# Designed miniproteins, single chains, continued (5), part 94

Each design is a single chain, and the fold is of that chain. pLDDT is the mean over its residues in the fold that is shown.

## One batch from the design tools (miniprotein)

Design m19264
Fold by ESMFold2-Fast:
Structure m19264 (fold): chain A 86 residues (1-86)
Amino acid sequence: SEIEKLIEEEKKLVEEIKKKKDMGYALGVQLAIAEAAREEGVEVNEEGAEKTLEAAKKAAPIKEEDVKKGYEYGKEMIKKAKEALK
C-alpha cells in the first residue's frame, strides 16, 4: 500500500511537469512509473498513459532524448522513494 501511494505521488509529479509543457520529459517519467508499478504488481491506469502519449504526439514531435531524461529521473525518484520506505 505504501508503494501504491508512492506511485500515485509520482503520477502527480508527472502532471506538474506537463503543466510546464515538457511533454517528452513527462512521458519518460510516466513510463518509469508504469514499469515500477508493473514490477510491484500494482494496477496501472493505462488510460492516463495513453492520453499523455496522444497529447504529446499532437503537441510536437517528441525528442527521444527528453523521454530518456524523464525515464531516468522517474526511475531514480522511484528508487529513492523505495529506499525511504525501508
Scores: mean pLDDT 68

Design m19265
Fold by ESMFold2-Fast:
Structure m19265 (fold): chain A 72 residues (1-72)
Amino acid sequence: PKLTKVTLEELKKMLDEALERIESLVAQGRLDEARRVYEEFVEKVAKMDTENPEEAQKLIREARERFRELLA
């Protein structure tokens, strides 16, 4: 099936929004909720069909590393 692919710009926006929310929750001491948001986001992006899969995977990897640092 031909579906509309997520662009790199749209993916970057989604990553930035997820990071901002997780950083806010961590700052509030809401670590369990922050981890839930991270896990939901990881599952969501795993199901996405992206316009440039190689570059998208690089962005996702970098975001996952930042999420792990925030939640450590």
Scores: mean pLDDT 76

Design m19266
Fold by ESMFold2-Fast:
Structure m19266 (fold): chain A 71 residues (1-71)
Amino acid sequence: MLSKEERAVYIAKKTGIHPAIAYEALKTGIPPFYLLAHPEKLSPEARRFLLTGSLEGLSDELKKIAEKAGF
């Protein structure tokens, strides 16, 4: 069974969705398209990563996802 991290990376690579969106969708159950339309539903950490592309201040899980997705 794929981990949540591996599933987030797979979704990001196959769909072109930003890894922060893919991760938050898997964590919250909110559809990725809804998170793209309503970025206020993202955690402050995921929103900052989406806006800046910076790995600074990310959780270990989200940082690992970002690194595997090419950030």
Scores: mean pLDDT 76

Design m19267
Fold by ESMFold2-Fast:
Structure m19267 (fold): chain A 85 residues (1-85)
Amino acid sequence: VDEKEVKEAEETILKAYEEGKIIVEREGNKLTITLGPDGEAREKVIEAAKKLEEVGAAEVKIEGNEITITLNEGGEELVPKLASL
């Protein structure tokens, strides 16, 4: 696993959350992200979520303005800041 790519994906999602561009809700190992109207933030967050799926950290489902990220076993160790939300 490329730790740098995982870290960059995590920081991208966290930055969008801190800037108020997305809403993040956590239930166990499941994160539900609600995308806002900012197209640039939307595109970057979608790319970051797909990167987490590509590296095997999570299963990702995109439906309309919602992204569901389900962390895989051990995935919480790869994205500890997201796992703490």
Scores: mean pLDDT 79

Design m19268
Fold by ESMFold2-Fast:
Structure m19268 (fold): chain A 87 residues (1-87)
Amino acid sequence: MIVEPSPYEKEFNEAVKNGDLISSIKSVQNYIDSLRKGRNRTQTMLDIRRYSLDYDGIRFYTGLIDSTNSDIKRAESQLSELKDKLA
């Protein structure tokens, strides 16, 4: 159904849309923060394994850090796209 929106209805609809976008931005930001905290914990585990010369553990935690860095990069790209839509 084609309804002719008033200028006030357009502003209201845009505010609602921006509210949903802000919620999405907050969700992605919280995810990035969680990944960064997890990476810091993984780094501590890697340092312990390096100290004990556990080569299997070193390999495992190094791979986990690399994977987490890739996930952070992907999430940061998504966050940038969402912020660009808000601007």
Scores: mean pLDDT 77

Design m19269
Fold by ESMFold2-Fast:
Structure m19269 (fold): chain A 68 residues (1-68)
Amino acid sequence: GAAGVAALNAQAAALEKASLADGEAAAEAKARAGNAKTDEEAIAALREGLARATGPARAALEAAIAAL
């Protein structure tokens, strides 16, 4: 019914918004890490990003820290 379609559209919009915010948090953390003068500063920037990131962006940031 119409209520079910409206709920699915709202869920899709919420997931899209959350995915964009998650991606932005990861991009910001990676940019800060890229501008770091030392590996310790890069790791600190990525860890700060982890505190703000959720979902797939969190896993990507954890992998980036492990690679340093």
Scores: mean pLDDT 70

Design m19270
Fold by ESMFold2-Fast:
Structure m19270 (fold): chain A 85 residues (1-85)
Amino acid sequence: MQEAVQKLLEQLEKLLQKAEELAKKTGNSKDAVQALKLAQEAREMVERIGREDVGDISGEEFLKRLEELIKKAQELLAKAEKSLE
């Protein structure tokens, strides 16, 4: 569990950095800005896990939602990156 959370945090840090860079390079393209927002939302969810402030949501369900947000952000970043080619 702890190892999976650390890997997600590392992915989020890289995702946030890439989203910020692509937003700057594309002049705030819709896809890059949306990816940045999703990555930020995922970061806030990880902070909630650390505070044990997840209510009745199981850790497994919470991690699944987090993975879905990361995947969606990655897809939007791929679209933004392709627009630079």
Scores: mean pLDDT 74

Design m19271
Fold by ESMFold2-Fast:
Structure m19271 (fold): chain A 79 residues (1-79)
Amino acid sequence: LEEKIKEYEEKFEEELEEARRVEEERRRKLEEARKLMEIDKEEGEKKEKEISREYTIREASEGVDALGYVAKAVSLRKE
């Protein structure tokens, strides 16, 4: 059973690593949208909101998976 606990802990760490990459990508895209706002304010603003909305949904979905792995690991530890 300890092997399963380690597996869930490893999955959680993988999700954290992936979340960091997604966060950095989101920050970069938001920066590009802000640059667009200097040229076309309406287009840049729409892009920024679309990016924020898309990544908020993705982060919420991925957060559920990560928390799920933590909950399973905790459950197994309590036997």
Scores: mean pLDDT 68

Design m19272
Fold by ESMFold2-Fast:
Structure m19272 (fold): chain A 103 residues (1-103)
Amino acid sequence: SKEEEALELVRRASELIRQTALEYDPDVLRAIGIVLRVIGLELDVELAIKKKDYEKAIEYVDELIQLARDLKSQLSNPDAQRRLDEAIELLEKAKKILEELKK
């Protein structure tokens, strides 16, 4: 289903953000904080989709995009930046699916 496609994209992006934070962020406490926030937002997206609250799901996806952009600005490693760009692209695709479901 379109809901399953959107959720799978969010899960893949979530994993990329979490792995990138843990591997590349020299600030260990910030990395842990990012991981916990990303896990919470992924669960919020899943719950919102199950409730067919696509407006809330989009809001949580936007928060994930902002977290990925913030992390990207704090990391200079080109591989980290590439992975975060990939995560942002996956989240933007998920957002488009959710916006179509809202209509």
Scores: mean pLDDT 90

Design m19273
Fold by ESMFold2-Fast:
Structure m19273 (fold): chain A 119 residues (1-119)
Amino acid sequence: GLEAVEQLFADVRELAERVRKTADEAMKYAKDGKNIEKAQKLAEEARSLGDFVVNAGDALVREMERLAATGTPEQREKYRALAEEVRSLVDSVRALVDETQANVEKAIKKYEEEKKKLE
């Protein structure tokens, strides 16, 4: 019931926090340019974790909507509120992963252009 979906949402939030930390580290390596390969690897890890969070979150929203349809009025309101929070988290993770990939890709292109000038 409700407690089980709240527990699952807590797990999804913990994974989303891990995505944020990985993305932040990727952007730090991209910004200083000292290890562009590490930045790329971290961006790929953030995307993989982010995809998992998005898929898990979307599945959780579908389950909450199903439970809302058959629940008590109080439970329905709680499930809808939680579903909105999950959607907000999923949207923030998608945006973060996209931004991280874009920033790291720009850093890689700059590194490759500078390397070619030395050939």
Scores: mean pLDDT 86

Design m19274
Fold by ESMFold2-Fast:
Structure m19274 (fold): chain A 94 residues (1-94)
Amino acid sequence: MKIPPLPEGVLEAIREIIRATNAYDSEAVKAAADRLVENVQALPPEYREALEIGLAFLAIILGITKSDPNPTPELEAARKALSEAIDRVEEILR
């Protein structure tokens, strides 16, 4: 199947989520997640497969951040925000 490239707004939101998660900035993760959800809701169905690939990438990042056995409250909040962002987009894709 032919996979179209994701719009720049979607890619930017994904990059911002990753950066904010690495900075342990849960508020920035939530803001970027809201932007991602908004952009995803506006996407035509043909972008679904490319978006699923983007979500798989975010899931890998989430897995990497879960490797710390003594997470700070900031890291835990950022992980929760990222996990919730992934769940929200998955629900839209259903």
Scores: mean pLDDT 77

Design m19275
Fold by ESMFold2-Fast:
Structure m19275 (fold): chain A 90 residues (1-90)
Amino acid sequence: SDEKIREAGKKISEKLFQIAAELSKVYSDEDVKAKVTEISKKFTEILGLLMKGEYEKAFKLLDELIKEITDPKVKKIMEELKAYIKELVE
């Protein structure tokens, strides 16, 4: 349990960094900061749900976040994160 949560947290941090890098290629620094801040808040909520064992709620929130994303590369990074967490907890 604790090991899976630690692995999930590490992967979330890695994916957030990749998202910031992709956004920085097409958006201003201010827009990147705003977008990354919003995604980071939702990732924190997802991690909190995973820590509570509320996996169904965590995946629902992640799916809602992915639906809000229009940037193809960022969407791909989030789909990769979802696949990783699903394999980790299932």
Scores: mean pLDDT 85

Design m19276
Fold by ESMFold2-Fast:
Structure m19276 (fold): chain A 96 residues (1-96)
Amino acid sequence: SVEELLKKAVEKAENLIDAVNRGDYETAIKYAEELKKTAKELIEKSTDPDVQSLARALQKAAEGLIKALKEGNRLEVDIYAAFVAMIAYLIKKLLE
């Protein structure tokens, strides 16, 4: 269901942020790629414009984070991680 995908997106985003905060960039890249996949599934399965907008934002944030992690750009990692955290917070509000 869309609700299950939203819950998975939040869980994956939280795990991703934890990996970034630990400096575990290899695990963070893996989690970001999984999050990007979940965002694509939300875009394809949901007809809700708010879910569609948040999922597209999440996909873009995950793509930016993957690039920053691979380049070792600490500032861009922190910026994109903050975007992922913000989007996850907004998704949690939709689940209320």
Scores: mean pLDDT 89

Design m19277
Fold by ESMFold2-Fast:
Structure m19277 (fold): chain A 70 residues (1-70)
Amino acid sequence: KVEEAEKLVEEAKKKIEEETNEEEVKKIAMETKDELLDLYQSETDPEEKEKIKKLIDEFEKWVTEKMEKM
């Protein structure tokens, strides 16, 4: 369910970009990552599953880079 994963990432990035509190950023990132992992586990198509994995990895990297600037 790559489209659902993409929407979760997009929504989370938007919330994090508007957020100035580091603890709130961590909370949003954790909640989003948990939801992405659920989508990853429920996906049965190997190609789509790999795309979700890449979205998780890219999101985690993006959050780390964003927090370094706070």
Scores: mean pLDDT 79

Design m19278
Fold by ESMFold2-Fast:
Structure m19278 (fold): chain A 85 residues (1-85)
Amino acid sequence: EPDLPAEEARALMEEKIDELMKASPAPVQEVLRIAREMLKRPSLTKEEQIEALERMLEALKKDPSPENQERIKEIEEAIEELKKE
């Protein structure tokens, strides 16, 4: 698969955050909102994007449910995509 430029990687992460917010319980929505705001920053690096997603993973893992398990996998996949060259 082709490498994604920073703009496309950001758009992909925003899409995954939107999906997570729709399916996430209220306690994790605040963390997801913060992560989404971080991704909108113009100078956000891939490292910062990965950190935001990892914070979301920790929040979701503290409140595990079948739906959260699915969303955790989506975030993990997004992080792996960012770590690829």
Scores: mean pLDDT 66

Design m19279
Fold by ESMFold2-Fast:
Structure m19279 (fold): chain A 75 residues (1-75)
Amino acid sequence: MEKLKKRVEELKEEAIEYVKKNIPEEADEAIKQIEALHDKMIAAIDAGDMDAFLQHLRELQQLLEKLVAQKKKKE
């Protein structure tokens, strides 16, 4: 449990740093979405709902993929 929560927190921090560095114009909105998904993932872990956790993890992955694709199209 602690190990999983730590990894989720590290993922949140890494994602926030990535968007601040690479897409500053979209950073505020992206950070809000990242933090919301982090909160949902932690809540799912605390509830023991691994299906919900995996869905929110996938949503975070999709968000990051969209941000990376958006940056590549601009640059």
Scores: mean pLDDT 78

Design m19280
Fold by ESMFold2-Fast:
Structure m19280 (fold): chain A 94 residues (1-94)
Amino acid sequence: MPSAEEVRETTRLILQHIADEARRRGHDELAEWILRQAEELVAATAEASAEEIWRAHIATLDRIAERARRRGDDELAEYVRQVREGWEANLARW
């Protein structure tokens, strides 16, 4: 299994990519919120196990998808849901 630090770094990169996609689609405030969620997740999981960080990441993706839907961007919400499904599949193999 990857280390807790590797899972934290991967989480930052994934959330950065989603924030970049949100910004590309014109959702600058959502992108800034996503980046803040990434930093808060890292801080809150400093002593957490790799699986706990992974579970927190999935929960964060669910919140991002919900906010994208509230902004009327179903394509962005679907993109985030696909990322979430990929992470759940990786957790099952991990």
Scores: mean pLDDT 81

Design m19281
Fold by ESMFold2-Fast:
Structure m19281 (fold): chain A 60 residues (1-60)
Amino acid sequence: MALTKEELVEALERRGFSKEEAEKIADYLIDGKTPEKPISQEQLDAAFEAARELQRRRGA
């Protein structure tokens, strides 16, 4: 299965981000769009970790 925005948003929410923040991060990383304001390093770190966990699960 390909990683979807919905999956990444859900994973980010589990890590303590709001739905709004998670959607902005997922749009940036999956769709390649730059949000109105820059994503913080904390948000990027969380998103990368969440994405890696989701990709690892996909590979299993």
Scores: mean pLDDT 72

Design m19282
Fold by ESMFold2-Fast:
Formats: C-alpha cells, sequence, structure tokens
Structure m19282 (fold): chain A 88 residues (1-88)
C-alpha cells in the first residue's frame, strides 16, 4: 500500500512539473530537473528502495513545485499522497 501511494505521488510530481513548463516556459530547465528526479524516485522504489524515504523525497519535490505555483493541483495531490504513505 505505501509503495503504491509513493509511485502515484511521484507520477503526480512529474505531471505537475510538465504542466508547470506549459505555464512558465522560462523555468523549463528547473521543471525538467524536478521531473527527472521524480522519475528516478519511482524507478528506485520499483527496484526495492524504502517507500517511506522515497515519500520524504516526493514531499520535498512537491513543496518545491508549490513554492513556484501554489495552485498546482497535481503537486497538492502528490503532497497529500506522499504524506499518507508516511502515516501508514
Amino acid sequence: MEKQLVLEAAKLVTKAALEGMKKRPELLSRYIGIALRAIGIGIDVEMGADPKKAAEEVIELAQELLKIDPDNKYAKEALKLAKKALKS
């Protein structure tokens, strides 16, 4: 259950970064970096990394996205799912 929540949260961070690129093309490089880090977290979790540590990393990325765009729905949902993974 925790693993699936983290994988879904990482996917949402990637989606949030891609939508952010559409709204703010001047921040393209920053959003690419966030998306690649989120993809890497997903791969690591599938390869057996600790889901709770991965959830902490997803929380950091989601918070970084929300500092740029506080209204990003995908980043808000990612933060919610990652926090749920830590509590379970």
Scores: mean pLDDT 85

Design m19283
Fold by ESMFold2-Fast:
Structure m19283 (fold): chain A 73 residues (1-73)
Amino acid sequence: SPLSAEEREEEREFRIQGAIIEAKNMTDEELEALKKEDPEAYEAAMTRTATEEEAAAFLEKLRELRARRVAER
């Protein structure tokens, strides 16, 4: 089954948060690719920053969401 509305909201929030966290490690070419593929995430990445604690929390939650997705099958 495709993502539920709740899972879609969680994935969207985490895509944006992931872009914010990863932006400082991105090359100019990777940032241009992000702008092309997801302009909203690019805008967030350019205007926001994340702490190391926020980055760690994001990665743990991302692992949890991925594990739940695998368990659906």
Scores: mean pLDDT 73

Design m19284
Fold by ESMFold2-Fast:
Structure m19284 (fold): chain A 78 residues (1-78)
Amino acid sequence: SVDDAASAFSAGLLNALDKRKTRLVTEEDVEEGEKLGLENGGDEEVVKKMAEALKEEIKKKGTLSLDEAGKVAEEAAA
């Protein structure tokens, strides 16, 4: 489900940020979040859409805050 995919992705993203001791989301953090989301049974299409939307925004802005990343992912999942 969308909720399961969002939950799995969010957990992966938070884990990546904790490892790096930061609250700024980079493309590498999104890739780790996508991998963990898929491994935890998140819907493949939803997880990939969330990751793609985040990567596009990061490419344009350089980095995103965790709050900005959450909003982008939520809009992509809808």
Scores: mean pLDDT 74

Design m19285
Fold by ESMFold2-Fast:
Structure m19285 (fold): chain A 69 residues (1-69)
Amino acid sequence: AAPERPPLEELRAQVEAELAALEALIAAGRVADFSPEDLLRVAEALERQGLLEEAARVRALAERVAAAR
C-alpha cells in the first residue's frame, strides 16, 4: 500500500477529467495558454506512472499546440 498516494484508479480518473478539460480548451483555440514543452513533460510523468494511453493523449495535445503557434 502507498498510504499517502491516491490509488491508481483515482489518479487515472482525475487525469482523464483534466485531459478532457485541456482538450476542450485547445479545441476552443486557447493554445497560447499552453507550452508544448510543458505538455511533453506531463506526458513523460504520466508514462512513468504507467498511464500510457493518457500520456499519448497529452503528446497529441502538445503536437496540436506546437502546430498552432
Scores: mean pLDDT 75

Design m19286
Fold by ESMFold2-Fast:
Structure m19286 (fold): chain A 69 residues (1-69)
Amino acid sequence: MIEKAEEAVRLALQGKFEEASRLLAEAAGVSVTDASYGLNHGVGLVTIYGKSIREAAEHALSVAQQLSK
């Protein structure tokens, strides 16, 4: 699960946001819309705050799952 989320963050950082959102949706068990929102937060953690890909992936999963309720 976390390895898929890390790959989703890497894909998003490469500009492959649609593929990344689908992969995170599969990893989190949520809609692509909820995954996309979580992924935007995760990308911001890397690009703005200099966080690791793993920390970004953990945060993206948490946000996506919280929204799916």
Scores: mean pLDDT 82

Design m19287
Fold by ESMFold2-Fast:
Structure m19287 (fold): chain A 62 residues (1-62)
Amino acid sequence: MAEEIIERVKATAERLGLSPEARQEVLDIAEKAAKFEEEGNLSKAASYYTAAQLLAVGHALD
């Protein structure tokens, strides 16, 4: 399941054409979301996943 969070964020970054630097920033947050999911902290996992997605969109708008 944690793998799905990282893969979804990777797919978003690729579709938005993010730079390697921006992609790394969003993936770092996605990895934290995945770690919280593995720990069973679903609320934090969801929050970090949302943050990663919003950061990806923010980079795309710039």
Scores: mean pLDDT 80

Design m19288
Fold by ESMFold2-Fast:
Structure m19288 (fold): chain A 100 residues (1-100)
Amino acid sequence: MVKIVSWPKEVTVKEGSGAVISVLVESPSGKVDFEIYFNGKPLKVNSKNSERITTEKVSDTLMEVIFSNAKKEDSGTITVVATDADGNTVTAETKVTVVE
């Protein structure tokens, strides 16, 4: 059964700066599949979703959402859903706040 090992519940980013949201999971079945949502809208995994938001599956158990040159419009909720080979899911939510 997949478990979330670590994730940030909240991240504050200074406008014009960057941040990395790392979600680490553990699965006895090995590989997990990740789905990522920003304010309820799906982001592509291992892709540039905008010039400021990139997603990277670093390993079978580690997913990162990378913000660069953050703007106030990048404030919101990142939701990461991890599904293991047995069909079990876990969800991590991070609130992102961009401040002046």
Scores: mean pLDDT 83

Design m19289
Fold by ESMFold2-Fast:
Structure m19289 (fold): chain A 102 residues (1-102)
Amino acid sequence: DEIEKLYEELKEAVKNKDEKKFGKAYGKLRDALVSQEDLEKTLEETIKLAEKEEKEKNYKLAAVLYEISAFLARLLNKPESEVEELLKKAKEALEKAKELEK
């Protein structure tokens, strides 16, 4: 419930191009996700959400979710190769988001 509410705030900030609200919502969502008891499940669900947003062409949201996923993967001591792959997906999504703004 709280995670869903924070994610809706992030989505609204992205839609409205509100950089201040975006940064605040991003920080709150990240902090809430890293505070979850089951970080393995949280990582899996965050990656699935990122993949869904990417499929729906919501590239800025996908980029944020892949970045948070990389952060969670590091906290879980996942292999560096897995972290780098998530960061690569975030970078690719961000580049696609920039292309859509032109």
Scores: mean pLDDT 85

Design m19290
Fold by ESMFold2-Fast:
Structure m19290 (fold): chain A 65 residues (1-65)
Amino acid sequence: SLIERIAARIRREAERAGIPLDDQTVEDLAIGMAELGQTTDEAIRAVIRTIKTGKPAGLAAAREL
């Protein structure tokens, strides 16, 4: 399913970033990202980066919109 594919990508990027996420958190993120249409690897990486830093990604801080 779409949610399973997003969840697998989230797990992969979280492992790469060294962030331990439980299955429930991964599922909740996958559902939210699917609902928002944010299904790209770039969007998933941005979310994981935000979780890791506890703050918005540097690229988001550069936007004035």
Scores: mean pLDDT 72

Design m19291
Fold by ESMFold2-Fast:
Structure m19291 (fold): chain A 68 residues (1-68)
Amino acid sequence: AKEAIVEAGNAAGRVYREKLAEGLSEEEAAKLAQEVANKILEENGLPPFPEAKTGEELQRKGVELLLS
């Protein structure tokens, strides 16, 4: 459902920002954020987000899914 996609996107954005604040690289922060998002999607019976290589791409993918 769209609600699960919104939740996954919001959680990913939060984790990405938190991990960057903890001193992780953008690549590592984006990886952890995507793992959290995919876990939420899986728990709701949805396929994982398309692979994102940067935090900016991950943020953009979340917005695009909300508009679809």
Scores: mean pLDDT 71

Design m19292
Fold by ESMFold2-Fast:
Structure m19292 (fold): chain A 97 residues (1-97)
Amino acid sequence: SLEEAEEKYKEAEKLREEGKLEEASELYEEALAMFKELGDERGKAEELLRKGETLLKDGELELARKLFEEAREIFEKLGDEEGVARAEKGLAEIEAK
């Protein structure tokens, strides 16, 4: 998903360098639309992660677990390895209690 958006952006850059401005413009618009959708999903996962961290600090372990698991699923779908690792760290902290 993110990789596909990056590949479209790189192809648009290549077309721009070749002077194929109309084709480049179309691919730029497609890539930017994909990045926007990915940003919206990432924003949701980031909010879930932050809420999970707050609940963990407050001792609400069951609710924190649910939010970390939801965030992890979203980050996995996005191919965001760092996001997955952050969510898994939260889950590991719950398991260690």
Scores: mean pLDDT 81

Design m19293
Fold by ESMFold2-Fast:
Structure m19293 (fold): chain A 83 residues (1-83)
Amino acid sequence: MEEEIRKKLKELGAEIKAKMDEAIANGDEETYLKLGEEAVILSLQLVAGLSEEEARELVELTYTDPERAAERIAELRAEVERR
């Protein structure tokens, strides 16, 4: 199960990155930012085990309170690395 999740994350990450690269090439800053946000939400769900609601709240926090968001993200990263 975990291996399948990791493979799906890698595939989805590659697809999102390709679309982001296309958005940059076309000068579509709005699409680039939106795809980047969706990539973070997906990563938080699949890697950190957050719900979609929790992941979206954390992403919103990066805009409203970046210091608190950075602290929370650092803790999640450390937790994932310990696994």
Scores: mean pLDDT 73

Design m19294
Fold by ESMFold2-Fast:
Structure m19294 (fold): chain A 62 residues (1-62)
Amino acid sequence: SFAYNYLKAAIEEAKKTGDTFTLNQLIKVLKGESTGNFGLIELLAKTMKESDRETLLKELGV
């Protein structure tokens, strides 16, 4: 899905730049938590099926 591919790309970019803040915010979003700063990403995560969110959380080391 678009949301899966978008979030996967965001994770890969944050890993390349060493952006631990963004990685932690992405973990929160994929768990369904609010961040206050990632509204579009939070909306995209809500459109994903549970198995896709679990796959990305595993990629984040969670």
Scores: mean pLDDT 79

Design m19295
Fold by ESMFold2-Fast:
Parts: C-alpha cells; structure tokens; sequence
Structure m19295 (fold): chain A 88 residues (1-88)
C-alpha cells in the first residue's frame, strides 16, 4: 500500500514540477488519504537519506532523480537540491 503510493509519487513528480499542495490534491482525487500520503513521503525521504549516507546514488533510477530534483525545487528544499546536484 504505502510502497505503491511512494512509487506513484515518484511517477507524478518525474513527469512535471508539482508543489506539495498540487501533489496532495492529485493523490486525494485518487482516494489516497493525507496520512497515507505523509507516510509514503517520509518513506521516500528515508530511502533518499540512506542512499546519500551509503554513497550509492547510482541505485536511484533516472525517474527517481528527476522526481527528487523537481520536488526539491518546487518546495524550496535547497538542502536536498544541493546534495542531489553534487551527487549527479
């Protein structure tokens, strides 16, 4: 369930720039609760942190890299943008 929502978030963010509000609205239209959305988002960031700590940036797919870049830019997460740009 949560893994499927995380995959959907990555798909949506890889296709276009979306704010967290726009993303939440889209997921709500698909019947996904705010709680499930927040849990999936936390899981995505836990994985990203693990990848950075282990230096295994190559384990991120091109889709995941694009999704994270788009999300960080649209949500003003300069800390995430700096780490991704430095690792790419």
Amino acid sequence: KIDEIADLIIELLSDKNMTSEELADKLKELGISEDDFQEALAKIFDRLESIFVEGKIEELSEKEKKAFLNWAEMNGREDVLEKLKKAL
Scores: mean pLDDT 74

Design m19296
Fold by ESMFold2-Fast:
Structure m19296 (fold): chain A 68 residues (1-68)
Amino acid sequence: SDIEKLVKKKFKELKKKKLSIDEAAELFVPEPLREEFKKIAKKYAAPNSNLLNEEQAIKALKEFAKTL
């Protein structure tokens, strides 16, 4: 899927294993939609963290895309 390709490419370019929810919103989501994305992304982050690994970021973005 286009979401999977985009997320995998960005994680590889940044050489990161995890992104914060705020970083993921900034990288993948247009400004007016970032707050709605962050609400969804919190469900996929590890408990008591604001961090998403690649798989969690893909799942959050796929769920978010279904709301559009």
Scores: mean pLDDT 84

Design m19297
Fold by ESMFold2-Fast:
Structure m19297 (fold): chain A 70 residues (1-70)
Amino acid sequence: SVRDRVRQEAIRVVGQGVVQIQQHRDDPQQRQRAQRGYDLGYQAVQDVLQGGPVSRVRGRIRQAQQVLQS
């Protein structure tokens, strides 16, 4: 379902955030950026699990991706 795919996308973004936090452990600015991306991804996971609208969850995923890609 669309909701299952959105949940998988949110989980993937959380995983990406974790990897970047580990990669930038010695760079405080990059680590803070990665942490913010992780937090936004985690909020997306919580939102989809609580039955939030797909549009809002996708918006949170996009914000997290944008932060992690900067």
Scores: mean pLDDT 86

Design m19298
Fold by ESMFold2-Fast:
Structure m19298 (fold): chain A 65 residues (1-65)
Amino acid sequence: KEEIEERLKKFPVDPISGEALGLENAALLSSGHVFNTRSILEHLKTSDKDPVSGKKITSITVYKP
C-alpha cells in the first residue's frame, strides 16, 4: 500500500510503544499517522481518537498480502 509505505519511511517507530514498524505490524489511521497494530487496538478499547493528533479515528488501514 503506497500510503502506508510512505508513512513508514518517515515514521519507522510506533509513537505509543517505541517498537519498530514494518508492513506486517503497522496500521495507518484516517488521521494519517502510523501505529503498531497491537498498540492502536489497545488504545481503541478506551478511545476512538488518534493519540498523536487527537482527531477521531474513522478508519484503519493495514497491509494484507
Scores: mean pLDDT 72

